Designed miniproteins, single chains. Designs and how they scored, part 104

Each design is a single chain, and the fold is of that chain. pLDDT is the mean over its residues in the fold that is shown.

## One batch from the design tools (miniprotein)

Design m3608
Fold by ESMFold2-Fast:
Structure m3608 (fold): chain A 67 residues (1-67)
Amino acid sequence: MEVLTIKIVKEPSEAEKAVMPLKVGEVITLENPVFLGDEGILGIDAETGQLVALRKENVEILERREA
């Protein structure tokens, strides 16, 4: 299973905060990440099991690993 660890480095948009109340500095682990071109990342939040959609510009990729 592919696992992506990301850090929120820029405040999410209002639309993103409505479905995912993310804070700058928060670290999230995504399972089975899918990259949507150069702009987006989709994945399953390892803690909640929910589908998460994030803008690549708002996140820093800390690690990619197989788990």
Scores: mean pLDDT 73

Design m3609
Fold by ESMFold2-Fast:
Structure m3609 (fold): chain A 62 residues (1-62)
Amino acid sequence: PVLSPEARERIEEFLRENNIPESYLPLLEGLARQHARDAGREVVEPEHVEALESLLPRALTP
């Protein structure tokens, strides 16, 4: 899947809002692409990033 500009902006915004280093951007892009692939989509939409955001705070919190 290709990452849409809107999905990329959403990932960057999520990292900024949660004080997560930009070094995690490739990881989140990979997860969003995998989520879109599992959903049978060829394009990563902001919707797919938002779905991951519900899981990430628990994964990234100590």
Scores: mean pLDDT 73

Design m3610
Fold by ESMFold2-Fast:
Structure m3610 (fold): chain A 91 residues (1-91)
Amino acid sequence: MEEKARELLKKGDEAFEKGDYETAIKYYQQAARLGSPELRAEAFEKLGEAYEKMGDRENAAIWYDAAAHEYERLGQTDKAEEMRKKAEEAR
């Protein structure tokens, strides 16, 4: 359900901009479950960013690694490499 997944991603972004990272994480997780592979990769990247903002380095690294795997499957090699570097920096 692509449209619903995109709405959830936007709600996550709104919560993130307000500094409500816990609410952002919940919306991004829901978006990842419902979305296409492309939207799932984007949602995993945003999950990494939200955990990073909370100082949760371990979870930030996990979600950046998950985003890298999804971007790799999509053939987006540059984006996958960017996510791997973010995961290493979060550790």
Scores: mean pLDDT 87

Design m3611
Fold by ESMFold2-Fast:
Structure m3611 (fold): chain A 62 residues (1-62)
Amino acid sequence: SDFDENVELAALFERLNAERGPEAALEEVAQIYRERGDTDLADAILAVGKHAAAASAELRAL
């Protein structure tokens, strides 16, 4: 079900985020959605990732 897939993707994101950081984790999740043919959602996830990376850089500069 979509619910089970979303739970698995959330767990994958948490593991990749801990290992490689949020930008790389979101890129991997976006790739999975793109492979499923959901290109609009993949693009939205990448946009969120870029925004999160920019916000993290600003916080690091403080």
Scores: mean pLDDT 73

Design m3612
Fold by ESMFold2-Fast:
Structure m3612 (fold): chain A 100 residues (1-100)
Amino acid sequence: KEKEREEIIKEKIEKIGEEEYKIEELLLKLGALATKQEQEGSLSAEERAEAERLLKELKELLEKYKASEVYWLVLRALEAAIAGRFEEAERLAKEAEKLA
C-alpha cells in the first residue's frame, strides 16, 4: 500500500504513549514527504526546506519529552528516507517496530 510506511510509523507512536500525541502530527507530515521523495525521486527546494524544519521541530520535542529509542529510530528512518536512502530507512523502521 502506498502509505504503508507512514501508517506503520503512526501505529508505533500510538502504542508508546498518549502524552506524545503532539509528535504524531510531525511524524505524519515527515512520512508524507518521505513517501513523496521515494515515489517521485525528488523533493522541491521548498519541500526539502519544510522537511528540514519539521525534522528540527521533531528533534526538539523528542528531547523535551525524553522520548524512547523507538522515537529516535523513527526520526533516523525519516531522515534517511528524505535523503533518498530508502533501504536504510526501511531497516531503521523495522528496528523501531521490533522495539515497540
Scores: mean pLDDT 74

Design m3613
Fold by ESMFold2-Fast:
Structure m3613 (fold): chain A 75 residues (1-75)
Amino acid sequence: STLEQQITRLDVFIGMFQVSLSTEQQLLERLRAKAAQTGDPRLQAQADHLDANIANLQAVIDQLQAQRDALRAAL
């Protein structure tokens, strides 16, 4: 593949993952609010699990962005 084709594919994946990240962040905010209101330890555990998943997704996005930026610099 050309560098331009590789950049385009990375842009698509970055965009998709950013949408997922935004959705998960909104869900985490709602879960944390509900956990605070109810004191339910299961909701707290669900929020902690989702927070860890968000951190992992952000790390993937960061790696893809770094790869895209390196390819752009090579143009």
Scores: mean pLDDT 89

Design m3614
Fold by ESMFold2-Fast:
Structure m3614 (fold): chain A 98 residues (1-98)
Amino acid sequence: SAMAEEEKLFEQEEKLLEEAGEAALRAGEEREEVERAKKILLEWMEKVRKGEELPATPEAIAELKEAMKIFLRGMLEIFRERGDEESAAAVERVLALG
């Protein structure tokens, strides 16, 4: 059913955030910053899932951007650990753009 598929996708997204968060900690990110970023991303994902209006203030966008950078640093660590040089280089390019 569509509801069961949506729930499985959400569980997979939460698991990916958890894995990226742990990788960000291994890469030297502060635990409090990782937990804050995870909360921001989960709240944003929930709003998208519910069809709610996304906060479009400069402050909210800046906070989301910083949370995304922590997630990307975690993904970079995962790709480096796996020897995926192409994906690692792609994430490094995105991070360099700011």
Scores: mean pLDDT 81

Design m3615
Fold by ESMFold2-Fast:
Structure m3615 (fold): chain A 90 residues (1-90)
Amino acid sequence: SAAELLEKANEETIREGERVLEELKKEGYTTEELIKKKVTEDWVLGVDGALLLRKGVEDEEERKKAEEQVEKGHKAVLIISGEIILALRK
C-alpha cells in the first residue's frame, strides 16, 4: 500500500539523516547550531532536526513544534511527513 511505501521511505530518510547528523557533529557543529540552521536549510537540517528529537537531544521549542505537527496528523516529527519526504528525496 501507499502507506507502507511511505513508511519504508521514511526509514531510509531517517538513516540518511542520521549519517548526516553524525558527520555534522564530527565537523564541530553543536545541537543549538543544527536546530538554528534548520530554519535556513529545509532538506538537510530538517532531517537532522527529526533525528535530534528521536535521540532525545532536542530544543524545547522544536519539541513543542514537533508535538503540534503530530497532533495535526503529520507523521512523527515536525519535518517528517510521508508526502514531503518523497518530494524532498527527489
Scores: mean pLDDT 44

Design m3616
Fold by ESMFold2-Fast:
Structure m3616 (fold): chain A 76 residues (1-76)
Amino acid sequence: GGLEKLSIEEVIKFVNEVREALRKAGVTGIDEAVEFLQREFGLDRATALFVAGINTEEAKKKALELGLVSEDYYNR
């Protein structure tokens, strides 16, 4: 499912839960995070990549430019 169907708070909460799960599993790289998310959470590659990269400045800019999230998503 697309993250765009969730509220901004739900998306932030989901991303934070995913990042905590990645840290507990010892996964810190974006590519490793994508593979982990596909296997453990059943996310498609595009969604997994978006979630894995969401906290980088480049990912934030691209998500805003593509209209996948609002500016509020990163300002809360």
Scores: mean pLDDT 62

Design m3617
Fold by ESMFold2-Fast:
Structure m3617 (fold): chain A 95 residues (1-95)
Amino acid sequence: MERVSVTVTIKFSSVTDEQAEEIIAAVKEAAKQAGATVLGIERVSENTLVVTLEAESEEKAKAAAELIEKSVRDLVKTKAPDTKVEVTVHIGVEK
């Protein structure tokens, strides 16, 4: 079975520690709903989160990344509507 790694980089114009914790919780729930395993979540700067995931297939990896992006954007729109969000997804297939 192929294992597919996914890196989701989430950049904010500004985010509080409380908002970052809510976003991390939403990311974990979205990944679980999509059937992906969260390998790590790292806050690499005050306004940047890097999420590393593993999925059973490229299709599952794409679905997980899309669910995470949607959940983060919906949460930010509701809780911090003036905050800009940039989501970058990198999908790697391990051979």
Scores: mean pLDDT 80

Design m3618
Fold by ESMFold2-Fast:
Structure m3618 (fold): chain A 82 residues (1-82)
Amino acid sequence: SAEEQLREAEESLRRAREAIEEAKRAKAEGDAIRYTGYRLLAIGDLLTARLLAEKALEQGDKRAEEVLREARELAEEAGLKV
């Protein structure tokens, strides 16, 4: 359902935000391995959020437009191309 896909997209977006914050912390600590790992996790979660939000939007749930906007802004802010 669109509602289920939207909830999963919101959850993926939340995980991406957490991963980005962990990546920032790792970078500040000089931990290149943790930095790279969290950036890859953030990319995966952002891609998942976009795909699920696009599916929800196709089913008519316009709330998905907000998730897509937030995912794009978060990717741009973190320097990730997704």
Scores: mean pLDDT 87

Design m3619
Fold by ESMFold2-Fast:
Structure m3619 (fold): chain A 82 residues (1-82)
Amino acid sequence: SGVQNGLKEAVKGFKEKAKTKSPEETGEYIKAAGYSLQESLKELGLNELADKVRETLLKAGELAKEGKLEEALKLIESLTDL
């Protein structure tokens, strides 16, 4: 689906960002993406999915800030099973 493809693209972007950014910067970027994706999904009427995506990316952002990027990305990738 378009949403699953969008999430896969976002994960690729997060992996690329992590190569050149600090854990703190990578985590903030992931959190910001969570809010942006929530708004986009709400505009499509996908309110339940929007809230799940936001919550997941906020948690993943915290993990990335702690240097746990692999755990953060696995958490986000779990959303592609939806």
Scores: mean pLDDT 82

Design m3620
Fold by ESMFold2-Fast:
Structure m3620 (fold): chain A 73 residues (1-73)
Amino acid sequence: MKPKIYVIITAKDAKKLRDEVISQLRRAGDIAVAAGYEVEGEVIIPDVSPETKKAAQEVGRVLRELEARAAAA
């Protein structure tokens, strides 16, 4: 069974630090996949502004991308 890395990101963090969060996620994902880890993550999207939701959804998309890549490895 592969060890698992779990990531939780709030919508507030995604809105303010979207580019930085995405960059860090991709870096961590590359390391995790290379080490044979599974990646699982979640972005909490509260019922707030559309702009905050869009930023959180973009971060969530990157998490799903990394999860799929880790599962395929």
Scores: mean pLDDT 71

Design m3621
Fold by ESMFold2-Fast:
Structure m3621 (fold): chain A 99 residues (1-99)
Amino acid sequence: PEATLEHLREAARHIEEAIEALEKGDKEKAIEHLEEAIRHLDEAYRAATDPELQEQIYALRLGVSTAKYLVENAKTEEEIQRAIETARLVLEGVQELLA
């Protein structure tokens, strides 16, 4: 459905903006964007009618939550890089659903 795809596109945009914020050292901005990505993935999940797509969206939502947790608890540059890598993997997953 068009609504599901639009929410997935918005989630991807917010994940991209979170990665950019992390690369610039702005943890607060990154967390805001990851929270918006979670909101859009939750909306995509509710709009989806295909159970397989719902399961894929649910897994991606858990991935964004993990990235957010890593950002919130990061104390070192290495830990921030791990959060960026996690966010990039989730972004690739969202982009695959949009292909």
Scores: mean pLDDT 90

Design m3622
Fold by ESMFold2-Fast:
Structure m3622 (fold): chain A 78 residues (1-78)
Amino acid sequence: SEIDQLRAQANQLQAQAKAAVDAGNFDEALALLQQIAALGQQIVALLRERGDFASARAFTQELVDFGKELARKMEALK
């Protein structure tokens, strides 16, 4: 499905963002977070269109949690 394809793309970008943080490339990690947020908005919109508001909320929380995890990693590497 389109949602599954977008989720796979978001997962790939999340892996790239983590790798960028581990390499000390914080500007790249932040740019990747912006791309993940844009894909996340598309996924949430599609979930809402099918009436899956519970999954839309859960996915929004997943993105917030990922952002916090990445920020914590960047903090630890300062």
Scores: mean pLDDT 85

Design m3623
Fold by ESMFold2-Fast:
Structure m3623 (fold): chain A 66 residues (1-66)
Amino acid sequence: GIDEDRAVKNILEIETKYIPSVKDWTEEEVRALLRERLENPPPVLAEIGAKLREIGDEFEEELKKA
């Protein structure tokens, strides 16, 4: 089984370690994404695509502020 608290903690740890200049995801946001994945097993590709788009949009907004 999946432990949401452990998964959320691991994801936040990875983000903090490798992308420390990006705003940390909230635990609620990560937990919601994991819950959606568990409740709707496909489409995994859509979830990955949404995450990549979110990262891209956030990067564009940071460049826009510079």
Scores: mean pLDDT 60

Design m3624
Fold by ESMFold2-Fast:
Order: sequence, then C-alpha cells, then structure tokens
Structure m3624 (fold): chain A 65 residues (1-65)
Amino acid sequence: MEEEQKRVKEITDEAAAVSEEAGEAAERSGVRAYLDAVNKQGLDDKSAFAAAAEGARAGFEEALK
C-alpha cells in the first residue's frame, strides 16, 4: 500500500518537474483511476493504488504529446 502510494507520488513529482501542466495531468488522471477502481469497480485499496499509478503515468505521457 505505502509502496504503491510512493510510486504515484514519484510519477506526479517527476511530471511536475517537467511542467505544471504535466504534473496536474498526472495527478488528475491518477486520482480518477483510483476513484473509478474503488467506487465503480469495487477494488481494494492496494489494487486501487496500482490503478492510480497506471493512471498517473498515462496522464503524464499524454501531457508530453
């Protein structure tokens, strides 16, 4: 759990170091993935944080286009 949360923070921090827009995109996408995993898919916290890390990475990569 903490390790997955740390991964999300590392991705969002890296994105924010590139630009404010990239950091916001990574954070927004990560939060959305977490909430969708918990509220819409009924996943546990560990799986939800893994989804958040994937979402944050996707948001960061999309912002770099």
Scores: mean pLDDT 79

Design m3625
Fold by ESMFold2-Fast:
Structure m3625 (fold): chain A 85 residues (1-85)
Amino acid sequence: TALQAALAAYKAALAANPNNVAAYTNLGKSQLALENYDDAIAAFKKALSINPNNVTAHKALGIAQNNLDKAAEADAAFDKALAIE
């Protein structure tokens, strides 16, 4: 599928450059689309470990956490995104 091809492409990009914040963010978004919420959270947290001010990663992390009924963690992620913007 297109999502599986995208996952493979982002993983290849990360093998070439392990500090590619955009690749981690896009990997996380692809995992969200597949409803792999734990994998999505891991990817967004990795993006944030490299760039703590990535607004997209904070918002997407909140969405993933909210889908797992982790409301407190989701609220914290959304608040962080708002504080940066």
Scores: mean pLDDT 84

Design m3626
Fold by ESMFold2-Fast:
Structure m3626 (fold): chain A 108 residues (1-108)
Amino acid sequence: SSAEKKKKEENKMDLYIGIVEGLFRIVRGIILAIQASKLKFEIRSKEDLEEVREKLPEKLKEALKELEEAEEKYTKKLEEAKKNGDLKKIEEVIEEANKTVLEILKKL
């Protein structure tokens, strides 16, 4: 029972980390897809994706950079909390990540 509870908590931590990483990737992907559509640009390669990034308005470039920096920061915090078995810290980091994403999007 004790070992089963620990495994359940570890599985929940992995799920939460995956959700946060997925959220940052989806938000960045949506911003790029919307801008590509506005530019009538077809993304067929990684090079095409980088061209769309370079043609973004400065505010969107800054927002994407802040989202990428936030993803790296919160992913590192989540991995450290997981290594320590600290589910409460993971939940706190997720809440902080959500607030950070919303504040970045509000600046757009």
Scores: mean pLDDT 79

Design m3627
Fold by ESMFold2-Fast:
Structure m3627 (fold): chain A 75 residues (1-75)
Amino acid sequence: MKIAIVAPSRELAEKVAKELGIEGDIIVGHPSLAAMEAAKKGYDEIYIVSDNETALKNAEKVAKKYGVKVKGILV
């Protein structure tokens, strides 16, 4: 299974990945744009990490549009 961890910063992505024991490729950028890129690259599952609930919900909507499994993590 190919997993991506999408976050607005690498530091946030690495912290959450370590705390949850998630092994995946880290994609840094605007949550919605990074989620779109991860979906286009054929990831099976995307973990979207954000400290902003609205940004998280928007990124989840984008990823679902591209037919990928999404798990949102609010920190």
Scores: mean pLDDT 80

Design m3628
Fold by ESMFold2-Fast:
Structure m3628 (fold): chain A 57 residues (1-57)
Amino acid sequence: GAEARAESALAGIKTGNPVIIRAVGHDLGLDADELEALARAGRYEEIRERILAALRA
């Protein structure tokens, strides 16, 4: 389901690896630079909401 995919994507973003963050952004149609900024700020719930919205679109 979308929740399981979102948790997998979020785990990737939490690594802080820019290659993984860019790949997630490209796959979901999200801005990789914005995802990286949110990750640096520790705003993981906002990232989760954006991932879930993209998966349910």
Scores: mean pLDDT 84

Design m3629
Fold by ESMFold2-Fast:
Structure m3629 (fold): chain A 111 residues (1-111)
Amino acid sequence: DLEALRAQLAAIEKEAEEAVRYLLENTDDPEVLKLLEELVEAAKKSNMPYTGVLGVLVARVSGRLEVTRLAGEALRAGVPALRIAELLLQLIRGELSVEEVEERLLELLNK
């Protein structure tokens, strides 16, 4: 159902915007904050989706294609974007390794 798919994608996008806002409010890393600000400006100016902003952040912070893929699958499976943002924030803060983030994403997908 195309209408149901459009509604689902709109809901995910709204959750991604809220997740990006959470990262902006809680990130103290100056390089990550600068990247976040540039991506949010691109989202407002060039119609880049907030799901795309999260995808770029996961890719740049993790440096792993597999982590980026798993985060995308988690969002499509209905894992809240805020939960992905919390894991990303823990990675940025050095509280979790890239390998631990990958494990947590796999656990979220297996629920």
Scores: mean pLDDT 84

Design m3630
Fold by ESMFold2-Fast:
Structure m3630 (fold): chain A 95 residues (1-95)
Amino acid sequence: TRSVAEALADLIAMLDRLIEKMEAGELTDEELQATIDALRFFSHLLPPDAAARVEALLAELEAAVKAKDRQRALEVMREIRGLLEEVLAALEAAA
């Protein structure tokens, strides 16, 4: 089993690849849904304040997907990535 920090680093790397696919117009609805599910699962492993922020951003991402707003969905994915990077930095500093 991996540490939370290792799992977060892997998730950030996955988000980078998905953002690149979205920018290229190659991201499928199935891959996007799998990403939302993975992020929701990982939110349960985060501190409560960080988990709440991730859940709020996931709601914005789902709204953007429903609206067919690819630009907004991309912006929200970048915000989620930045938030996870902040959480990873805080966990590494606490170690």
Scores: mean pLDDT 79

Design m3631
Fold by ESMFold2-Fast:
Structure m3631 (fold): chain A 58 residues (1-58)
Amino acid sequence: MPSLEEQIAELRARYERRLAAYFAQNPDLSEEQKQAIRDAAAAGLALVEESLRAEAAA
């Protein structure tokens, strides 16, 4: 059965694949712009991870 950690890992992998595809389609993005996008995605994922952990604990 998929553990909470496996679900979180799959969610992260899915977002990493989406970011990679987006960057491949937008090669003109600077490294600073790419980092800002990664940071925003990481912040969003952290909130989703906290929500999943809270739900699992309830």
Scores: mean pLDDT 80

Design m3632
Fold by ESMFold2-Fast:
Structure m3632 (fold): chain A 65 residues (1-65)
Amino acid sequence: DEFDKELAAQQKKDKLAQEEFKERQKILDDARKQLPDDTIDSDLEIVKLIQQWRKAREERRRLLG
């Protein structure tokens, strides 16, 4: 049943999104604790950290197929 498969796929997506969100939060929290002093703290640095996390996630997705 096409409907059942779409629902199962959506549920898997939601679970993966939740796990990825938790993983991202942990990475961001760890990064914030390790960030240098205020002189280097900027919005661009935060954006770079988020982009690095997203890139690592995409690489993992590609490797898993």
Scores: mean pLDDT 67

Design m3633
Fold by ESMFold2-Fast:
Structure m3633 (fold): chain A 63 residues (1-63)
Amino acid sequence: MKQLEEDNRRTAEEVRRWAEEHRATASPEVQPLLDKALEYARRGEGFPALILLAVAEAIDRQR
């Protein structure tokens, strides 16, 4: 099933782009989560990266 691997790679690229763009404006509490998401995204692990991004967004939204 090569489609799951393709979706994972595509998700990793999107997470990387979003995290890089928003890291500078993120709160100090969220920046470590974005850094971790970037590490996973750079390794091509889109699903773990997306989960970390979602957690970072949830924390940032609660301010």
Scores: mean pLDDT 76

Design m3634
Fold by ESMFold2-Fast:
Structure m3634 (fold): chain A 62 residues (1-62)
Amino acid sequence: MLTENQKIYKELLEKLKTLSPEEQDKAIRLMQKTAVEALDKGLTPSEALREAIKKVYEELKK
């Protein structure tokens, strides 16, 4: 039932559960900013969301 994008998003949200509420908010804001910037660069909404998810996921690995 979940698409690949939905599965990746779910995995990200599960990682966010291990963070403080302040860190969760920061990650969500980074996701929103990255998605908007990707749209401005001419990416599709699906591509923009994927880039935003990747950006936050990579940040959480550090």
Scores: mean pLDDT 77

Design m3635
Fold by ESMFold2-Fast:
Structure m3635 (fold): chain A 85 residues (1-85)
Amino acid sequence: LIDQYKKKLKENGADKIITSDAPDREAAQLIVIKAANEAMKGPNVGVIVTLTLPDGNRVITTLSFKAGPTGVDVTYSDTVVVPVP
């Protein structure tokens, strides 16, 4: 699944891809903020964050960022919930 999102981000023009596991929502938010800040420096930045919920289900958030005239534009966004096997 993560490899499919990496391909999608590359197809959407990502110059850099950040993949990370987040132990909680706060960590997930910081990872996304870091990716957005990196995009402000010039490269198109893709990020894939996996958040594990207390019930064991995983939330995979995939975003692509690009610098725009008023800040950072989100050029791709997808969020899926993956149940425990």
Scores: mean pLDDT 79

Design m3636
Fold by ESMFold2-Fast:
Structure m3636 (fold): chain A 74 residues (1-74)
Amino acid sequence: MKEKRIENVLLAAAIALREGRYDALPQAKRELVRYGVSEEAANAAIEAIKKAVDEGKTPREAYQEGLKALREAE
């Protein structure tokens, strides 16, 4: 289902960012857009994840912040 695919992309991005792999961000954005997320919502979700990771949150917590931002942007 679309929602589970989106959640998996956001979690993978959160893990990659925690490891300092910023090169994973363009792929995550492309996958979100492919699953029907707007570019605005995809950017909002990625920025929320990046902020949460920068604050020292776990990948799970960061992905939840990304999901919240994505839902609020749509």
Scores: mean pLDDT 80

Design m3637
Fold by ESMFold2-Fast:
Structure m3637 (fold): chain A 59 residues (1-59)
Amino acid sequence: MGEEKLKEKAEEAKKFMASITDPEVRSAAQKFREMLLSQGYSEEMATLAAALFAQNLLK
């Protein structure tokens, strides 16, 4: 199973999320992550999706 690769990507996503200087973007991404967790997504998948969401907001 690709869990090891998923964890690696999730760690990079966590570092990216921590590097966001805009507090509104960070807050929006964190809320999106929490929404995904409440829908039953794994922590790794929720973190990756939240990082992608934050990237779109920063464009």
Scores: mean pLDDT 78

Design m3638
Fold by ESMFold2-Fast:
Structure m3638 (fold): chain A 60 residues (1-60)
Amino acid sequence: SDLKVLEEQVAKFAETLSDRELKAYVEQFDLAAKEFTSKGDLESAKRLEAMAKILREKLA
């Protein structure tokens, strides 16, 4: 699925990031997900939440 491909790409990207950069991206994606939820774009919000979760799981 498109979401699975996105998740795999985000996981690979996360491997190139420092813990500081990972935390910054998690915060940005969480904020963006909340913004899309407030605008009624639940599809985009769900994708951003999934990406943030993958980045959080890569933190040591």
Scores: mean pLDDT 82

Design m3639
Fold by ESMFold2-Fast:
Structure m3639 (fold): chain A 71 residues (1-71)
Amino acid sequence: SGAQIQQIYQQLSQTANAQAQAYLDRAQASDDPITSLNYLIMAAVYDQNYDAVLQLNKLAVEEMRRRLAER
């Protein structure tokens, strides 16, 4: 959900190093949910938050499945 993504974003932004913050900024600037989620995954990797990486990967797979089901 959008609320879950925003919660993960806020948690990452509190601990982010400079590289993680750059990816967080790109995620916020992206209008495409899959692109945004991929940038958040990169931020989580640089922040070494592997629980967030797993959660974001699950959300990305769910969004991809949703888009495929609509075609």
Scores: mean pLDDT 81

Design m3640
Fold by ESMFold2-Fast:
Structure m3640 (fold): chain A 63 residues (1-63)
Amino acid sequence: DDAERARKAYEVSKKHNGDEQAGRSLVQTLRALGHDKAAEEAEKAFKEKGSEEALKVALKTLS
């Protein structure tokens, strides 16, 4: 459920606002949902490899 919310926030931001905003929205959504570890790992992946890798890391951490 929370993974789906984070994914939707990412997809909407990527489609309308681009990759930078998609990564930011993903991390912000994870923090808002209380997934501090997933948010931290996604933020690190975003800074190193971009928003798509951040999404993969986030979903892996939530599963």
Scores: mean pLDDT 81

Design m3641
Fold by ESMFold2-Fast:
Structure m3641 (fold): chain A 95 residues (1-95)
Amino acid sequence: SSQDEKQKKLKELSDKFNKKLQEILDKNPSVSDEEKEFLLQMIDTIVELADYPTVRRRLRDGMLDYVKEKYPDIYDEFKKLLDELEDEILKILKS
């Protein structure tokens, strides 16, 4: 069904953006393994919130504030990643 396809696409999207974020984080040795796991789990949470746009936006904004404060060197790449993730979620939801 179209709903089963949507769920599959969201799972694939989560896996794709998890790997992209891991590549960004691996370039910054100041990010601990615990912090990497935390940030990667937040990508999964954003995708799980696909049907809850207000809560998803609040989580995204909180993550951006967190990264801007603690890891300013990756902020621009991280923001671009989250912006691309939001666009891809919206494309799946409109399909």
Scores: mean pLDDT 86

Design m3642
Fold by ESMFold2-Fast:
Structure m3642 (fold): chain A 95 residues (1-95)
Amino acid sequence: ARQLTLLGEIYRDLGKYDLAKQYYEKAIETAERDGDLKSLGEAYYNLGLAYENQGKYRESIEAYEKSVEAFTKAGDEEKAAEARGNMLRSRQKLE
């Protein structure tokens, strides 16, 4: 999962958001299969960022909510708080 998330981050940095999302979705599938809650949280967090960069705020909120759930289950409250902050930012954009 981590390698797929890193590839997605590279494509996001290049502005290739659709390709970045494909790699994050593959990372999610891999992390779910492997029970890797931390990698699952990271993949959903990055998917949320990619949707936010495209102005897709509703999809961004959904991805960040899943990231919060995964990081909370993993005991990573710092990253869960970061995902909650980004979720709130995306909610404000729907004004």
Scores: mean pLDDT 84

Design m3643
Fold by ESMFold2-Fast:
Structure m3643 (fold): chain A 65 residues (1-65)
Amino acid sequence: SAHAEAGELGAAGGAALAGRGLSPEDGRKVGQYAEERNAEKAAEAAERGAGPLAGDMTRKGVLSA
């Protein structure tokens, strides 16, 4: 459905826009949510675990850097 498709595109677009122009207010809210929900461990694991995944994507030619 159009709504489901727009939702997926919106999520991807939202993430990209957040990386380019995340406001301080939005960043603070995200930080608070992360702290409340064990996101501290999730962020730490993602930060450390994402490294190997990013490397795999680079080897597959998805990321050129």
Scores: mean pLDDT 50

